# Ledger of designs, part 74: designed miniproteins, single chains, continued (3)

Each design is a single chain, and the fold is of that chain. pLDDT is the mean over its residues in the fold that is shown.

## One batch from the design tools (miniprotein)

Design m10455
Fold by ESMFold2-Fast:
Structure m10455 (fold): chain A 137 residues (1-137)
Amino acid sequence: TLGEKLLEAAERGDLERVRELLKEGADVNVQDGGGNTPLHLAARAGHLEIVELLLEAGADVNAQNIYGETPLHLAARAGHLEIVELLLEAGADVNAQDIYGRTPLHLAVEAGHEEIVELLLEAGADVTAKDVNGNTV
């Protein structure tokens, strides 16, 4: 389907193919078997221009996959600072919790991404949020 091709192009970093598929009417919010949208896949992979294009096309910035992870969770874990900034500007919920109660801040701290930690704190990240193990940030 067009949606399956969009997911694949977003993950691979094929900007021109993403643009073409969106013009052909591909659903910008299509989900794979894991509940990942094109925005999840592009954010995880570090494809900044594709993230920008998907947001302009009306991608749901707060979409959750089967683990309750948002694109912001995936970008923060992966260390993609500019994508984290762009997602926050687009209205990403800085305090979204996955199925383990982890926020993007928990994932950035665990991964050692100090600049992303600072950015999330400036955006209002809750340092008192507890994961399923009772860990705070």
Scores: mean pLDDT 92

Design m10456
Fold by ESMFold2-Fast:
Structure m10456 (fold): chain A 155 residues (1-155)
Amino acid sequence: STVVQFKKLLESLNLSSEHVSKFSSQFEELLSSDKPLSVLLEELIQLSLEIRKLVPEEKLTEFYKQFTSLLSDFLEEKGVSKEAAHNLAVTFTGVLSLSDSLEFDEETTETLAKVALEEAAKKNGLDIVFSLSDESYEVAKKFLEKRISPSVFSQ
């Protein structure tokens, strides 16, 4: 199951048994939830930011790689097509990885992730919208346009 693979990922990152149990339970709750996809993605961004605080720097690349596969599976279980699920998952982890390498704060990271996911959703025929100001959206979009793959952003 996707939950079992997520738990194994957290264990491989040397998180405490308490953190592994907490985050696995939260992920299972999200997977079982009938909330709109935009709400689930927002909660996944928050969960991912909490997890990355506990991941050793040398393991962050492995975390993002493994988490991309898990997010793709999560989105497919929510009825997203395989191609769209993969594109959204790559976008999600790509933005988190980029923001981490640039040492952006959590608020900036969340804004960038929301904008990137909304743009990827539009390109994949999905209706995902976050509550962002037009100014914040356009600034984030311009920042991301040359840093995220053409499969997410039209050139």
Scores: mean pLDDT 86

Design m10457
Fold by ESMFold2-Fast:
Structure m10457 (fold): chain A 60 residues (1-60)
Amino acid sequence: MQVLKAIEDYEAKSPEELSLKKGELLELLEVVDEDYVLAKSLETGKVGLVPKRYLEPSEE
């Protein structure tokens, strides 16, 4: 699976978005567009939209 890492804290601005904590690991589910991905938090199990600018690729 493709794992992503949050590079800083992010607070969800809508019910469809996922809040992130810096260093949180997420599973990439789908690339929605150039600005957003659909991801699952490996910490909480929650699924939601996340701005790509807050994420970096992590090791598998």
Scores: mean pLDDT 80

Design m10458
Fold by ESMFold2-Fast:
Structure m10458 (fold): chain A 82 residues (1-82)
Amino acid sequence: SPLHEAARAGDVEKVKKLIAEGADVNAKDANGNTPLHLAAEAGHAEVVDVLLENGADPTAKDNNGKTAMDIARELGRDNLVT
């Protein structure tokens, strides 16, 4: 979806605009990824924060049973996990 693409790209303003237009922050793509998964995989801390502030579920699992924080930890995204 457009929100998945904006989250992966780190486009904070586009993410905010799409949420304001009624985008589902918890929508899953074909791989079971929410926008939060894609932002965390890419290391986009500001997009992660915006998604969480707008009701993104941090416990949502992709098709491999991974949460966004699991992916961030596995990829060494220390800026997302303290």
Scores: mean pLDDT 82

Design m10459
Fold by ESMFold2-Fast:
Structure m10459 (fold): chain A 67 residues (1-67)
Amino acid sequence: SKEGKELIEAARAGDLKKVEELLASGKADVNERDEEGLTALQIAARIGGAPNGKIVKLLYEAGAKTP
């Protein structure tokens, strides 16, 4: 979905607010994979740091699965 791809891009950018907005919309597939086969959770976890730690928590609460 468009929202699922936007969620992946927001996770890559560390954009916490955009992640919150997309998850609140209910339209983003939290387990959607990008062209590299990565989910938003995998990208946020790989990048790390304080904002991505919060993003990882939000994605888990929204039902994101580990590979």
Scores: mean pLDDT 77

Design m10460
Fold by ESMFold2-Fast:
Structure m10460 (fold): chain A 71 residues (1-71)
Amino acid sequence: MSAEEAAERLDKEAKRLVTTEGLSATDALKRAAGRLAEEVGADPARAEEIAERHKDNGRLAVEEIGRYLAE
């Protein structure tokens, strides 16, 4: 997938987790990142680390995770 496609999938899944599972925005993004990383054969722990590192800027977090998953 492209970085742009990964970013869109992350945003949708994180929003779903907030609304259906009651997770915080940061926890939802970390879970979405880990799940998508596992699906594409990347390291889930690395994707979650990127989300945590950029938790104060959700847009940047989504962009950086998307780039990682598109490698």
Scores: mean pLDDT 82

Design m10461
Fold by ESMFold2-Fast:
Structure m10461 (fold): chain A 61 residues (1-61)
Amino acid sequence: SRALGAALLGAALAGDAARVRELLAQGADPTYKDSDGNTALDWARGLGHEEIAALLEEAQR
C-alpha cells in the first residue's frame, strides 16, 4: 500500500488524472500522507487539479 500511496501522490502532483484513476482502481489509499502530512487531495487542491480533486473526494466517501 505504501508504494501505491506514493504513486498516487506523484500522479496528483503531475496532474495525471488517468494515472490517478488507475491507481485508485488498484486499491491505492487516498488517505496516504507524505512526509509533510499532505494527501494526494491536499496537493490536487493546492495545484488547482479540479478533476483529480473530485476523483479523490469521491474515493474518500
Scores: mean pLDDT 82

Design m10462
Fold by ESMFold2-Fast:
Structure m10462 (fold): chain A 79 residues (1-79)
Amino acid sequence: MLTEDELREIRRAFKAMDKDGDGKLTFEEFGFALRGMGYSDEEIERLFKEADKNGDGYIDFEEFVALFERLRAEGRYRL
């Protein structure tokens, strides 16, 4: 599970990417973050679809946290 410090950093990153302050990330904003982590465009597209459980085309903070917990569990998120 993610620590409180990791959650705080994820929230800070989320807020920095969420320029409009609507509490949601677009595919472009999400893709920028994951490219910085070394993910390919194909992997980013797949992960976005997996995280966007509501199908609204956005990722909220809870979905963003759940994604990083999954990536850690799969060994894809290296600390």
Scores: mean pLDDT 71

Design m10463
Fold by ESMFold2-Fast:
Structure m10463 (fold): chain A 60 residues (1-60)
Amino acid sequence: MKLLAVATEDWEALLPTELSFKKGDELEVLKKVNENWWLAKSLKTGKTGYVPASALEIVE
């Protein structure tokens, strides 16, 4: 089952391993690396990168 999340705020990547997104963007959570950072794939762009967990809300 896909673990989906929606961005609750805009976020701009600071590193090439990180993923930028806009509020309302849908993401697939691939791995919860720690409490602060998740590895996710943007459903809008298909790109994968690290994202701040605090900017995302998990949806079923």
Scores: mean pLDDT 82

Design m10464
Fold by ESMFold2-Fast:
Structure m10464 (fold): chain A 116 residues (1-116)
Amino acid sequence: ASVMEKLQKALELIEAGDFKKLASDPELKQVVSDVLKKMLEAGKDVNAQFGTLKLTPLHEAAAIGDLELVEELLKAGADVNAQDKLGKTPLHLAAEIGNLEVVEVLLKAGADVNAQ
């Protein structure tokens, strides 16, 4: 499949809130990671909210379980407690996919375990 076809599929899963399927596909995770890294390198607002769910880059990095990208976004000033349209934080998405290492990094960065 082309890079554009993979990106379209990743966006479809993100819009559906199906982060477990997204996190289970290494090629879709890589496409999302590449887009987010390019946005960070371009100096885009790390706290901008995108799509129907109002996800920040940190939500998306946590949802795909990209530990290095999560750490880079936090260093760039990402809001660890940012809430999406459903009130979910990056910590909620990391916990949903079961990525303990991302959960630990978010907690060390000040994630509120009692945030909705």
Scores: mean pLDDT 83

Design m10465
Fold by ESMFold2-Fast:
Structure m10465 (fold): chain A 82 residues (1-82)
Amino acid sequence: TFDESRGLQTVPAGTVIKLSEDNVTVTVTEGEVIVEHNGKRITLRAGESAVLPKGSEITTQEGASFQLVNADGTKVLLVKVE
């Protein structure tokens, strides 16, 4: 679940984060993550960013780190995988 608070969250590999709002920007800083929405699956790697719609699911991979920012920049979540 997307956390509305500013901060760093550490999660295990294989965690699924479901986005609760539209136009969330994911930026991958280390490793890779898998994003799925409406049966479409993409892999984002370190240095890549995407703007994601509500209901998108981000599956964490071992060693990944990424940032989620909502549409207006008021909510920022930093995620580090084990």
Scores: mean pLDDT 80

Design m10466
Fold by ESMFold2-Fast:
Structure m10466 (fold): chain A 58 residues (1-58)
Amino acid sequence: GKIVKALKDYTAVLPNDLTFKKGELFEVLKEVNDDWWLARSLETGETGYVPVSYLKEI
């Protein structure tokens, strides 16, 4: 799937959000809407929602 990189740190606010650090890589599983994608962390293997504005496609 599409691989994206975190541009900055994010702390989860909602129960299904991922907490992550700048530089973490994710595989995008579903582009649910323009603001939130469902992704899997390539570092932890955890799946959850990530804010699109924090990500860069690589």
Scores: mean pLDDT 87

Design m10467
Fold by ESMFold2-Fast:
Structure m10467 (fold): chain A 67 residues (1-67)
Amino acid sequence: MTLEEIIQKLYDYLIKKGKVKSREELEKMLAEGDFSVIDLKPLAEELGVTPEELAQAVVEMYRRAKA
């Protein structure tokens, strides 16, 4: 699974679960340092990735949100 596929699955999952309203809301939260909706271990299990792969995706999303 590519980094972009993990990022897309994470957005889709959090929106589907009602954890965030939109991709823009998650980007704003991450830019503000709010990682409260990102519980790496259970979230990685639900997405079918390793916690390390998910952590890389979250770091990349954070970098993009800050750019």
Scores: mean pLDDT 81

Design m10468
Fold by ESMFold2-Fast:
Structure m10468 (fold): chain A 66 residues (1-66)
Amino acid sequence: MEISEIEILATFTDMVLGIAKSTPGVSEEDLERLRRLAEEARRAETPEKARELYEEALRLADEAAA
């Protein structure tokens, strides 16, 4: 199986969403934003774009948990 950098980053972004979904008190609005980032990461055509989406998801998840 061919594992691309985009696929790895998209998987990590989806894992961030999964952790946020399992965290009590995270708002539906923040979950929706994370869901959109995960979807965009899976559709990313470049590794750079996938990485930017992953970093944004990490920042949003950190803010939502604070």
Scores: mean pLDDT 78

Design m10469
Fold by ESMFold2-Fast:
Structure m10469 (fold): chain A 62 residues (1-62)
Amino acid sequence: PLILAQAKEDYEAKTPEELSLKKGEKVLILEQVDDEYVLVQSLKTGEVGLVPKKYLEVLGLV
């Protein structure tokens, strides 16, 4: 199952592999890549990228 999550606060991408998020933006967590980062897809833009998991609040499974 995919995990639905929401940005706790704004995040600015630091590399081309990362995704910028606005506070409250909903994402699907596709994969945990390491202990700090997850691969997500923005439900707003459809873009896929890495985000530090500490910026995300898990809402539930979809």
Scores: mean pLDDT 85

Design m10470
Fold by ESMFold2-Fast:
Structure m10470 (fold): chain A 72 residues (1-72)
Amino acid sequence: NAYEERKKRIDELAEKAKQAIENGDEFDLGVYVLALAVEYTVERNLASKGDKEAKELADYIEQKLDEIDKAW
């Protein structure tokens, strides 16, 4: 299930970013935020072509990035 695998990857990246904030690790935070931004760009591009699952994942990544930004 490609959707579930992509969502799990997003969850893992977001969790690692939040752990980096808790640890004060700015370098690791930057790595995981960049990885999420790349995933967001891919999903947003697919969503623009009518992929409903990609639209859901793009919105989900936006939510995770907003949570990370508020925790920073």
Scores: mean pLDDT 87

Design m10471
Fold by ESMFold2-Fast:
Structure m10471 (fold): chain A 58 residues (1-58)
Amino acid sequence: SPLQLRILNLLAERGPQSAREIAEALGISQSTASRHLRELEAAGLVEYDPATGRYRLA
């Protein structure tokens, strides 16, 4: 989706970020960001780091 592409581009540009930071940067809700991040993680495109609470490109 266009939103998932924006998330991937944001992570490529700014590095690892939390769902909250991504939501704030894109002007979307944290729940919307978290849902798309889980879908991207399931697709193998991003990795979640539980130690930092941040997502990064796979």
Scores: mean pLDDT 87

Design m10472
Fold by ESMFold2-Fast:
Structure m10472 (fold): chain A 96 residues (1-96)
Amino acid sequence: DKYGTTELHRAAGAGDEETVKKLLAQGADINAKDILGRTPLHVAAFNGDLKVVELLLSFGADVNAKDNDGNTPLDLARENGHEEVVKLLLENGAEE
């Protein structure tokens, strides 16, 4: 839409694992950036949805993508207290 929000951003934000899988299988841009420079992985990490984060990483999401404020998915997960997501991101190559 006009904010750069893709269906994949919405599915990741909703924790909808089946829709995330379907969209990725259909060739959705896993690293698409919305108006804030956020990828679907940023959105999932912000919300603390461990399973969606795992799914996006398994399909090759850029773990170190920076939004317009310079925040990575790791930064957003930490700021929002999502300890299991922080651990998963670090295990998948997130830089501190």
Scores: mean pLDDT 86

Design m10473
Fold by ESMFold2-Fast:
Structure m10473 (fold): chain A 58 residues (1-58)
Amino acid sequence: GMSGLHNAAMLGDLELVERLIAAGEDVRAKDDRGRTALDVAREMGHEEIAALLERAAA
């Protein structure tokens, strides 16, 4: 299963990613393949979302 953050990162929805992080979603949560939302954003080429998630995970 994928979290809301994984889905938002997959879709390229930057505004939703920002809202979910602000709501306290776990940015370190892994999907069934061991990937974080950051990994998903990088795979999909959503550079701005990847940068945002990287900062949130630091």
Scores: mean pLDDT 81

Design m10474
Fold by ESMFold2-Fast:
Structure m10474 (fold): chain A 75 residues (1-75)
Amino acid sequence: LTEEQIAEFKEAFSEFDKDGNGTITVAELQHVMTNNGMGSLVDEVIREADIDGNGTIDFPEFLTMMTRKTATFTE
């Protein structure tokens, strides 16, 4: 992921983080990713990671998963 893409996701993530915990719900995360054409990718990652059933993701973990799943060092 490029610095610009990370900044964009961080901005959107922060807007959804109204709880101030640094986390958002899976459904809200899907909406952000869908706007960027990656809804299906996030859905798979979240489905595998949601073992606890709490349905929340923090931004650092999200970035790590996105980087691994994307596996495309394009601009």
Scores: mean pLDDT 62

Design m10475
Fold by ESMFold2-Fast:
Structure m10475 (fold): chain A 62 residues (1-62)
Amino acid sequence: LKVGDILRALEDFEALLPTMLSFKKGELLEVLKVVNDNFVLAKSLKTGRVGYVPVSFVEKVE
């Protein structure tokens, strides 16, 4: 994953922390920063909200 990548949610996710992003299956997210192998900072293309996203819940759109 890299900055500018578009991710698709594989399943619904409810934020565990206020800094995390909640999303629904099929939502598109843009990577703003790769934090580590487990998390990215992303922006929801639907809502414009920004937050941390677990990479196991998303896939890269090609």
Scores: mean pLDDT 83

Design m10476
Fold by ESMFold2-Fast:
Structure m10476 (fold): chain A 59 residues (1-59)
Amino acid sequence: RKLVVALKDYEATEPGELSIKKGETLEVIDEIDDKLILAESLETGEVGIVPKKYLKEIE
């Protein structure tokens, strides 16, 4: 599976977005486009859209 870590806190501003905290680990479910992913937080189990620019791949 593909894992990413949050590089900083992000608050959801649109419906379907996921709020994340710096250091939170997420599993990539789908790549929506070149800027956005659909991910599941491994901390909370919540699923939502996150901007790629706030994430780093770790695997």
Scores: mean pLDDT 81

Design m10477
Fold by ESMFold2-Fast:
Structure m10477 (fold): chain A 83 residues (1-83)
Amino acid sequence: AYSNGSFVENLFSKPNLREIFREFDKDGNGYISAAELRHVMRSLGQNPTDEQVDEMIREADIDGDGQVNYEELVVLMMRRETD
């Protein structure tokens, strides 16, 4: 990715991330799987590894079911940019 932090911040400020999330959350239950998370991130121009996605899920996943909601996705994107 060719960004200096503005990329992730801009995604949170724009409806792009939420709109993309909704495309994968077809049931409207507010959750997506790890596989869908990877698709969302790639749609945003990111290229996460399997290990990075797994770590992101574990960081946000209090339920242990391997799913994240929109708010958790936003936090995971922020953490990835921070370090």
Scores: mean pLDDT 64

Design m10478
Fold by ESMFold2-Fast:
Structure m10478 (fold): chain A 85 residues (1-85)
Amino acid sequence: MIKPLSDEEIEKLFRKFDLDGDGVITREELEEVLESEGLDPNDKEIQEYIDEFIKLADKDGDGKITYEEFKEFMSDPEKLEFFLK
């Protein structure tokens, strides 16, 4: 079982993804972070991963992940297993 992240660890991860500091994670920011980790954001499998992550984390359906939605996602062990895979 993957251990739940602490509030401090979740905040650090959110800051890593929130590249423009607007308090939300966008698809473009996810693509930029994944590219920085050596993944091709134009790869269909990577785009499908981003689509599924947004779908699981985005509770209001606007295509943006707020800090509250991100924290809820990272605090859920089932969703965290998806993210850390």
Scores: mean pLDDT 71

Design m10479
Fold by ESMFold2-Fast:
Structure m10479 (fold): chain A 126 residues (1-126)
Amino acid sequence: MVPPRPAEWDALPEELRERLLAAVPDAELYLSMGISPLHLAAAYGDLELVKELLERGADVNARNVSGWTPLHLAAANGHLEVVKLLLEAGADVNARDIDGRTPLDLALENGHEEVAELLLEAGAEA
């Protein structure tokens, strides 16, 4: 059963929705899978959209059905400046997905050394 699209999507201004759909053509599909707008913005490295969503009260530690947070997706994709912003906003550096993987694990698995170093400096545990 596909969950309904998150309430955060319906609360987004049309400008932010159009921006998200332009960056992620399948955004509606991902949102229907329980992925928040902040997850998508973090995954695609849209720093300004991440800022706007956080200012609107988006949950920096939101978890999808796999236990992934926005920080997991930013780290997996090597978006260094988004990782910095999420950590400053109070992201849990040691959040674990359903497989026990942390943002640090995903950064290392994908070869994002600068992101991995930043996460370790922020208190990440291997």
Scores: mean pLDDT 76

Design m10480
Fold by ESMFold2-Fast:
Structure m10480 (fold): chain A 75 residues (1-75)
Amino acid sequence: SEAQKLVEEAKRKVDEAERSLAEGDFDTARRYIDEAGELLSKALKVARKENNQELIDEVKEIDRRLGELVRRMLA
């Protein structure tokens, strides 16, 4: 599905953000965090349109993990 592809791309951006943060590259990490957030927003809209509750729940889980990453970056 379109939502599934967006979720997969968002996960890749989260992985890149975590790698960049681990390397101390905060500017690159922030860019990937912003990109992941945009992709998750789009994925949520598509998943709701597809009435796919499993994907909606997955998007919310990834969004919570992204929030944790933002907190760690800003600490």
Scores: mean pLDDT 85

Design m10481
Fold by ESMFold2-Fast:
Structure m10481 (fold): chain A 117 residues (1-117)
Amino acid sequence: SRLEAALDRLLATRDVNARDAEGRTLLHYAARYLSAEFVERLLAAGADVNARDVNGETPLHLAAKYGRLEIVELLLKQPETDVNARDVDGRTPLDLAREAGYEEIVELLLKAGADEN
């Protein structure tokens, strides 16, 4: 699968912040597809919570967009997390959570300091 191929390539680099052709890191794939435990392991290894892919999306954008509540909570516990990061379309994680109807994630992002734009 595309996910397995991307994960295999990134893991083979032995660099937690290595980026694939889409500009995605292991943390981007973990935020969208993998467990909270895997996200915690990547963060402990020095993964960049604010890494931007070719669409300008951070791991937090992906977690918010795909309703990954536990992953959103985990990323927001990181003090360096830019809760107001904008993708190439100017959308924040809050915008993506609202568009998808993930009300609990919307409330969590607002509590974490997301701007009402």
Scores: mean pLDDT 88

Design m10482
Fold by ESMFold2-Fast:
Structure m10482 (fold): chain A 123 residues (1-123)
Amino acid sequence: MMTPLHLAARDGDLERVRELLAAGADVNARDQYGRTPLHYAAEAGHLEIVELLLAAGADVNARDDYGRTPLHLAAEAGHLEIVELLLAAGADVAARDDYGRTPLDLAREAGDEELAALLEAAL
């Protein structure tokens, strides 16, 4: 089940994320899809929330029920600055989802040549 931190991270509510983390919310809580708050922030493009979650100890390589990491979701969505931040935080650039796709495969499928070049350079 989604926690309040999942919802705040998805919706881009930066102040609510700060309040919930200060109150001891589980930064690595998994919802019904195995997703963490970091998965939702990365997919939605909320850079400052990604920074806060990583600073709070979010697992950069957390896998959802489909084997997708936050890096897969950021790459599919075309969020270049979030991809750079996740890579700097130790994201596994070679991680494969349950369909055998890497973040690079998803960037290429989306037609994002700049993001694909960044991910290729990180391999």
Scores: mean pLDDT 91

Design m10483
Fold by ESMFold2-Fast:
Structure m10483 (fold): chain A 85 residues (1-85)
Amino acid sequence: ILPGSEEEKKEYLKKLIDTLEWTIKQMEQGRSREDIINELRERQKGERGSIGVNAINEVIKLIEQGVSVEQLREKLEELKKKLKE
């Protein structure tokens, strides 16, 4: 389910960006994909609404699909451009 309002769309993008930046940093530090997914699952449990849950879940899916750090950085830059607009 996509956010209905412009503010909800920005909150989703911001959460997705923050989660991706954190994930990229963990991967660059040599942390395992399994450990990263486990911590993201715990962070997801702390989310009050579906926006945060869905944003974290999107990042987990990317990690499970074997997306490279370089591909995650490209996606991060695209999302930052969308947030700026």
Scores: mean pLDDT 82

Design m10484
Fold by ESMFold2-Fast:
Structure m10484 (fold): chain A 59 residues (1-59)
Amino acid sequence: KLLARAVKDVTSDHPFLLSLKKGDLLEILREVGDDLVLARSLSTGKEGYVGKANLEVVG
């Protein structure tokens, strides 16, 4: 199980992008490309795409 933490607040009005708060833990479900992952928020249970630059991998 690969976990990541949001390094900053991210707000998005895009239907496929995940909004984050700094410190949120996410499960990385798959890598989509060089700069993008599909992740699930552990706090909300929502799934969406997240830029890798907004995440710190923790395990």
Scores: mean pLDDT 79

Design m10485
Fold by ESMFold2-Fast:
Structure m10485 (fold): chain A 92 residues (1-92)
Amino acid sequence: SKLEEAKRLLEEAVRALEAGDYEEAIRLAEKAVELALEVDTPEGLLVAAAALSVRAMGYAGLGDEESARRYLEKARELYERAVALGLDVDAW
C-alpha cells in the first residue's frame, strides 16, 4: 500500500539523516510525504508529519534554518490534524 511504502521511505530517510547524508534524507522524506498525503487518513497525516520533521532536520544539517523552521511548522500542523481526527496511537 502507499502507506506501507511511505513508512519504508521514512525509515530510509531517518537512516540517511543518521549517516549525515542530508540531501538523500530530504529526497527520501519528500517522497514519503507525497505518498503519505495520498492515503488521506489520520495515519497518513502522522507519517507525513514525521517525514516533514526528517526533511526539516535535513535542512538544518545543511545550515538552512529557514527551511527547517517552515517544515517543522508544517509537521506540527499535520500532527495536530491527525490527533483532531481521533488518531489511535496504540494502532501505530
Scores: mean pLDDT 86

Design m10486
Fold by ESMFold2-Fast:
Structure m10486 (fold): chain A 157 residues (1-157)
Amino acid sequence: MAGANGDTPLHIAAREGDLEAVKRLLEEGADVNAQNNYGRTPLHLAAEEGHLEVVKLLLEAGADVNAQDNYGRTPLHLAAEEGHLEVVKLLLEAGADVNAQDNYGRTPLHLAAEEGHLEVVKLLLEAGAKVVPDNFGRTPLDLAKENGHEEIVKLLS
C-alpha cells in the first residue's frame, strides 16, 4: 500500500539507505520503477540522498536511470544538485543522459554549478555536458557567477 506522498515501502527504504530492506522488497516483487505523488522513483530518492549501494542495487534490478519526476528531473539532476560525486559517476556509467533537461530547461550541470559542486561540474563536463541556457536564458556559468562560485566560473569561462 502507498504511504505518505504515495511512497511505496521501496521508496522509503531507498530514501533511508536501508540496503537490506531494498534487497528484500525487490526479491518480493516490488516495482523498482514505482512513482510517488511527485513522479519520483526509488532511484530518484536514493540518488538525492547519496546512498551509493542502494543506487547500484536499484540499477541492477532494472531501475530506469532516466526516469523523470513531475518537474522533469532525473536521478542525475538530484545527485548533481546535492553534490553526490560517486552517485553521479555511477549514474553516468549506467547510461544517464548528461544533458537531460527539466521542465525549466535546466540540466544537471546547471544544478551542480548553482550549488557550487566543483568536482561534480568537472565530472559532468568530462561526460559531455553542454553549457546551454535554461528557459530563462541562464547558463551554468551565469548561475555560478550569481552564487559566487569563483572556481566554477573559472572552469566554465
Scores: mean pLDDT 94

Design m10487
Fold by ESMFold2-Fast:
Structure m10487 (fold): chain A 60 residues (1-60)
Amino acid sequence: SAMEERAREAARELRRLTEEAVLALSKDGDLQRAQELAAESRRLYESLSPEEQELATKLL
């Protein structure tokens, strides 16, 4: 379904953003970049419907 497709895409992007934030912090010590990426992850998650959020969380 379109909802499942959006949830899968969101889960994939959330994982990528989180991993990039961790790398920015651990490799470069770039607190600002890590915080920006974390904020982007939060905005992406909050842009999802409650059902999409539940599905995306299960896929993480």
Scores: mean pLDDT 85

Design m10488
Fold by ESMFold2-Fast:
Structure m10488 (fold): chain A 85 residues (1-85)
Amino acid sequence: SELEEKILKLIYEKGVVTVGDISKELNLSKSTVRRHLRRLKEQGLVEEPKPGKYRLNYEGAREWLEKEGLKTPVEVLKEAVEKVL
């Protein structure tokens, strides 16, 4: 959905977000944000490494990242290292 795509892009840009961060940035209720994050977690696109802290599941979100032309942290680091070599 358009809203879930906006949430995924925001998480990608910030790295780690809270429900409050998404609610404020996208002007959504915390209830709406929690509902969408739950669905994204169930789909394996988002993970919660610590209570209330959300990030992309880079493995599960691989196809979405490729479609959007976005790189994983490992890919960004690899390019930075290869540019020095």
Scores: mean pLDDT 79

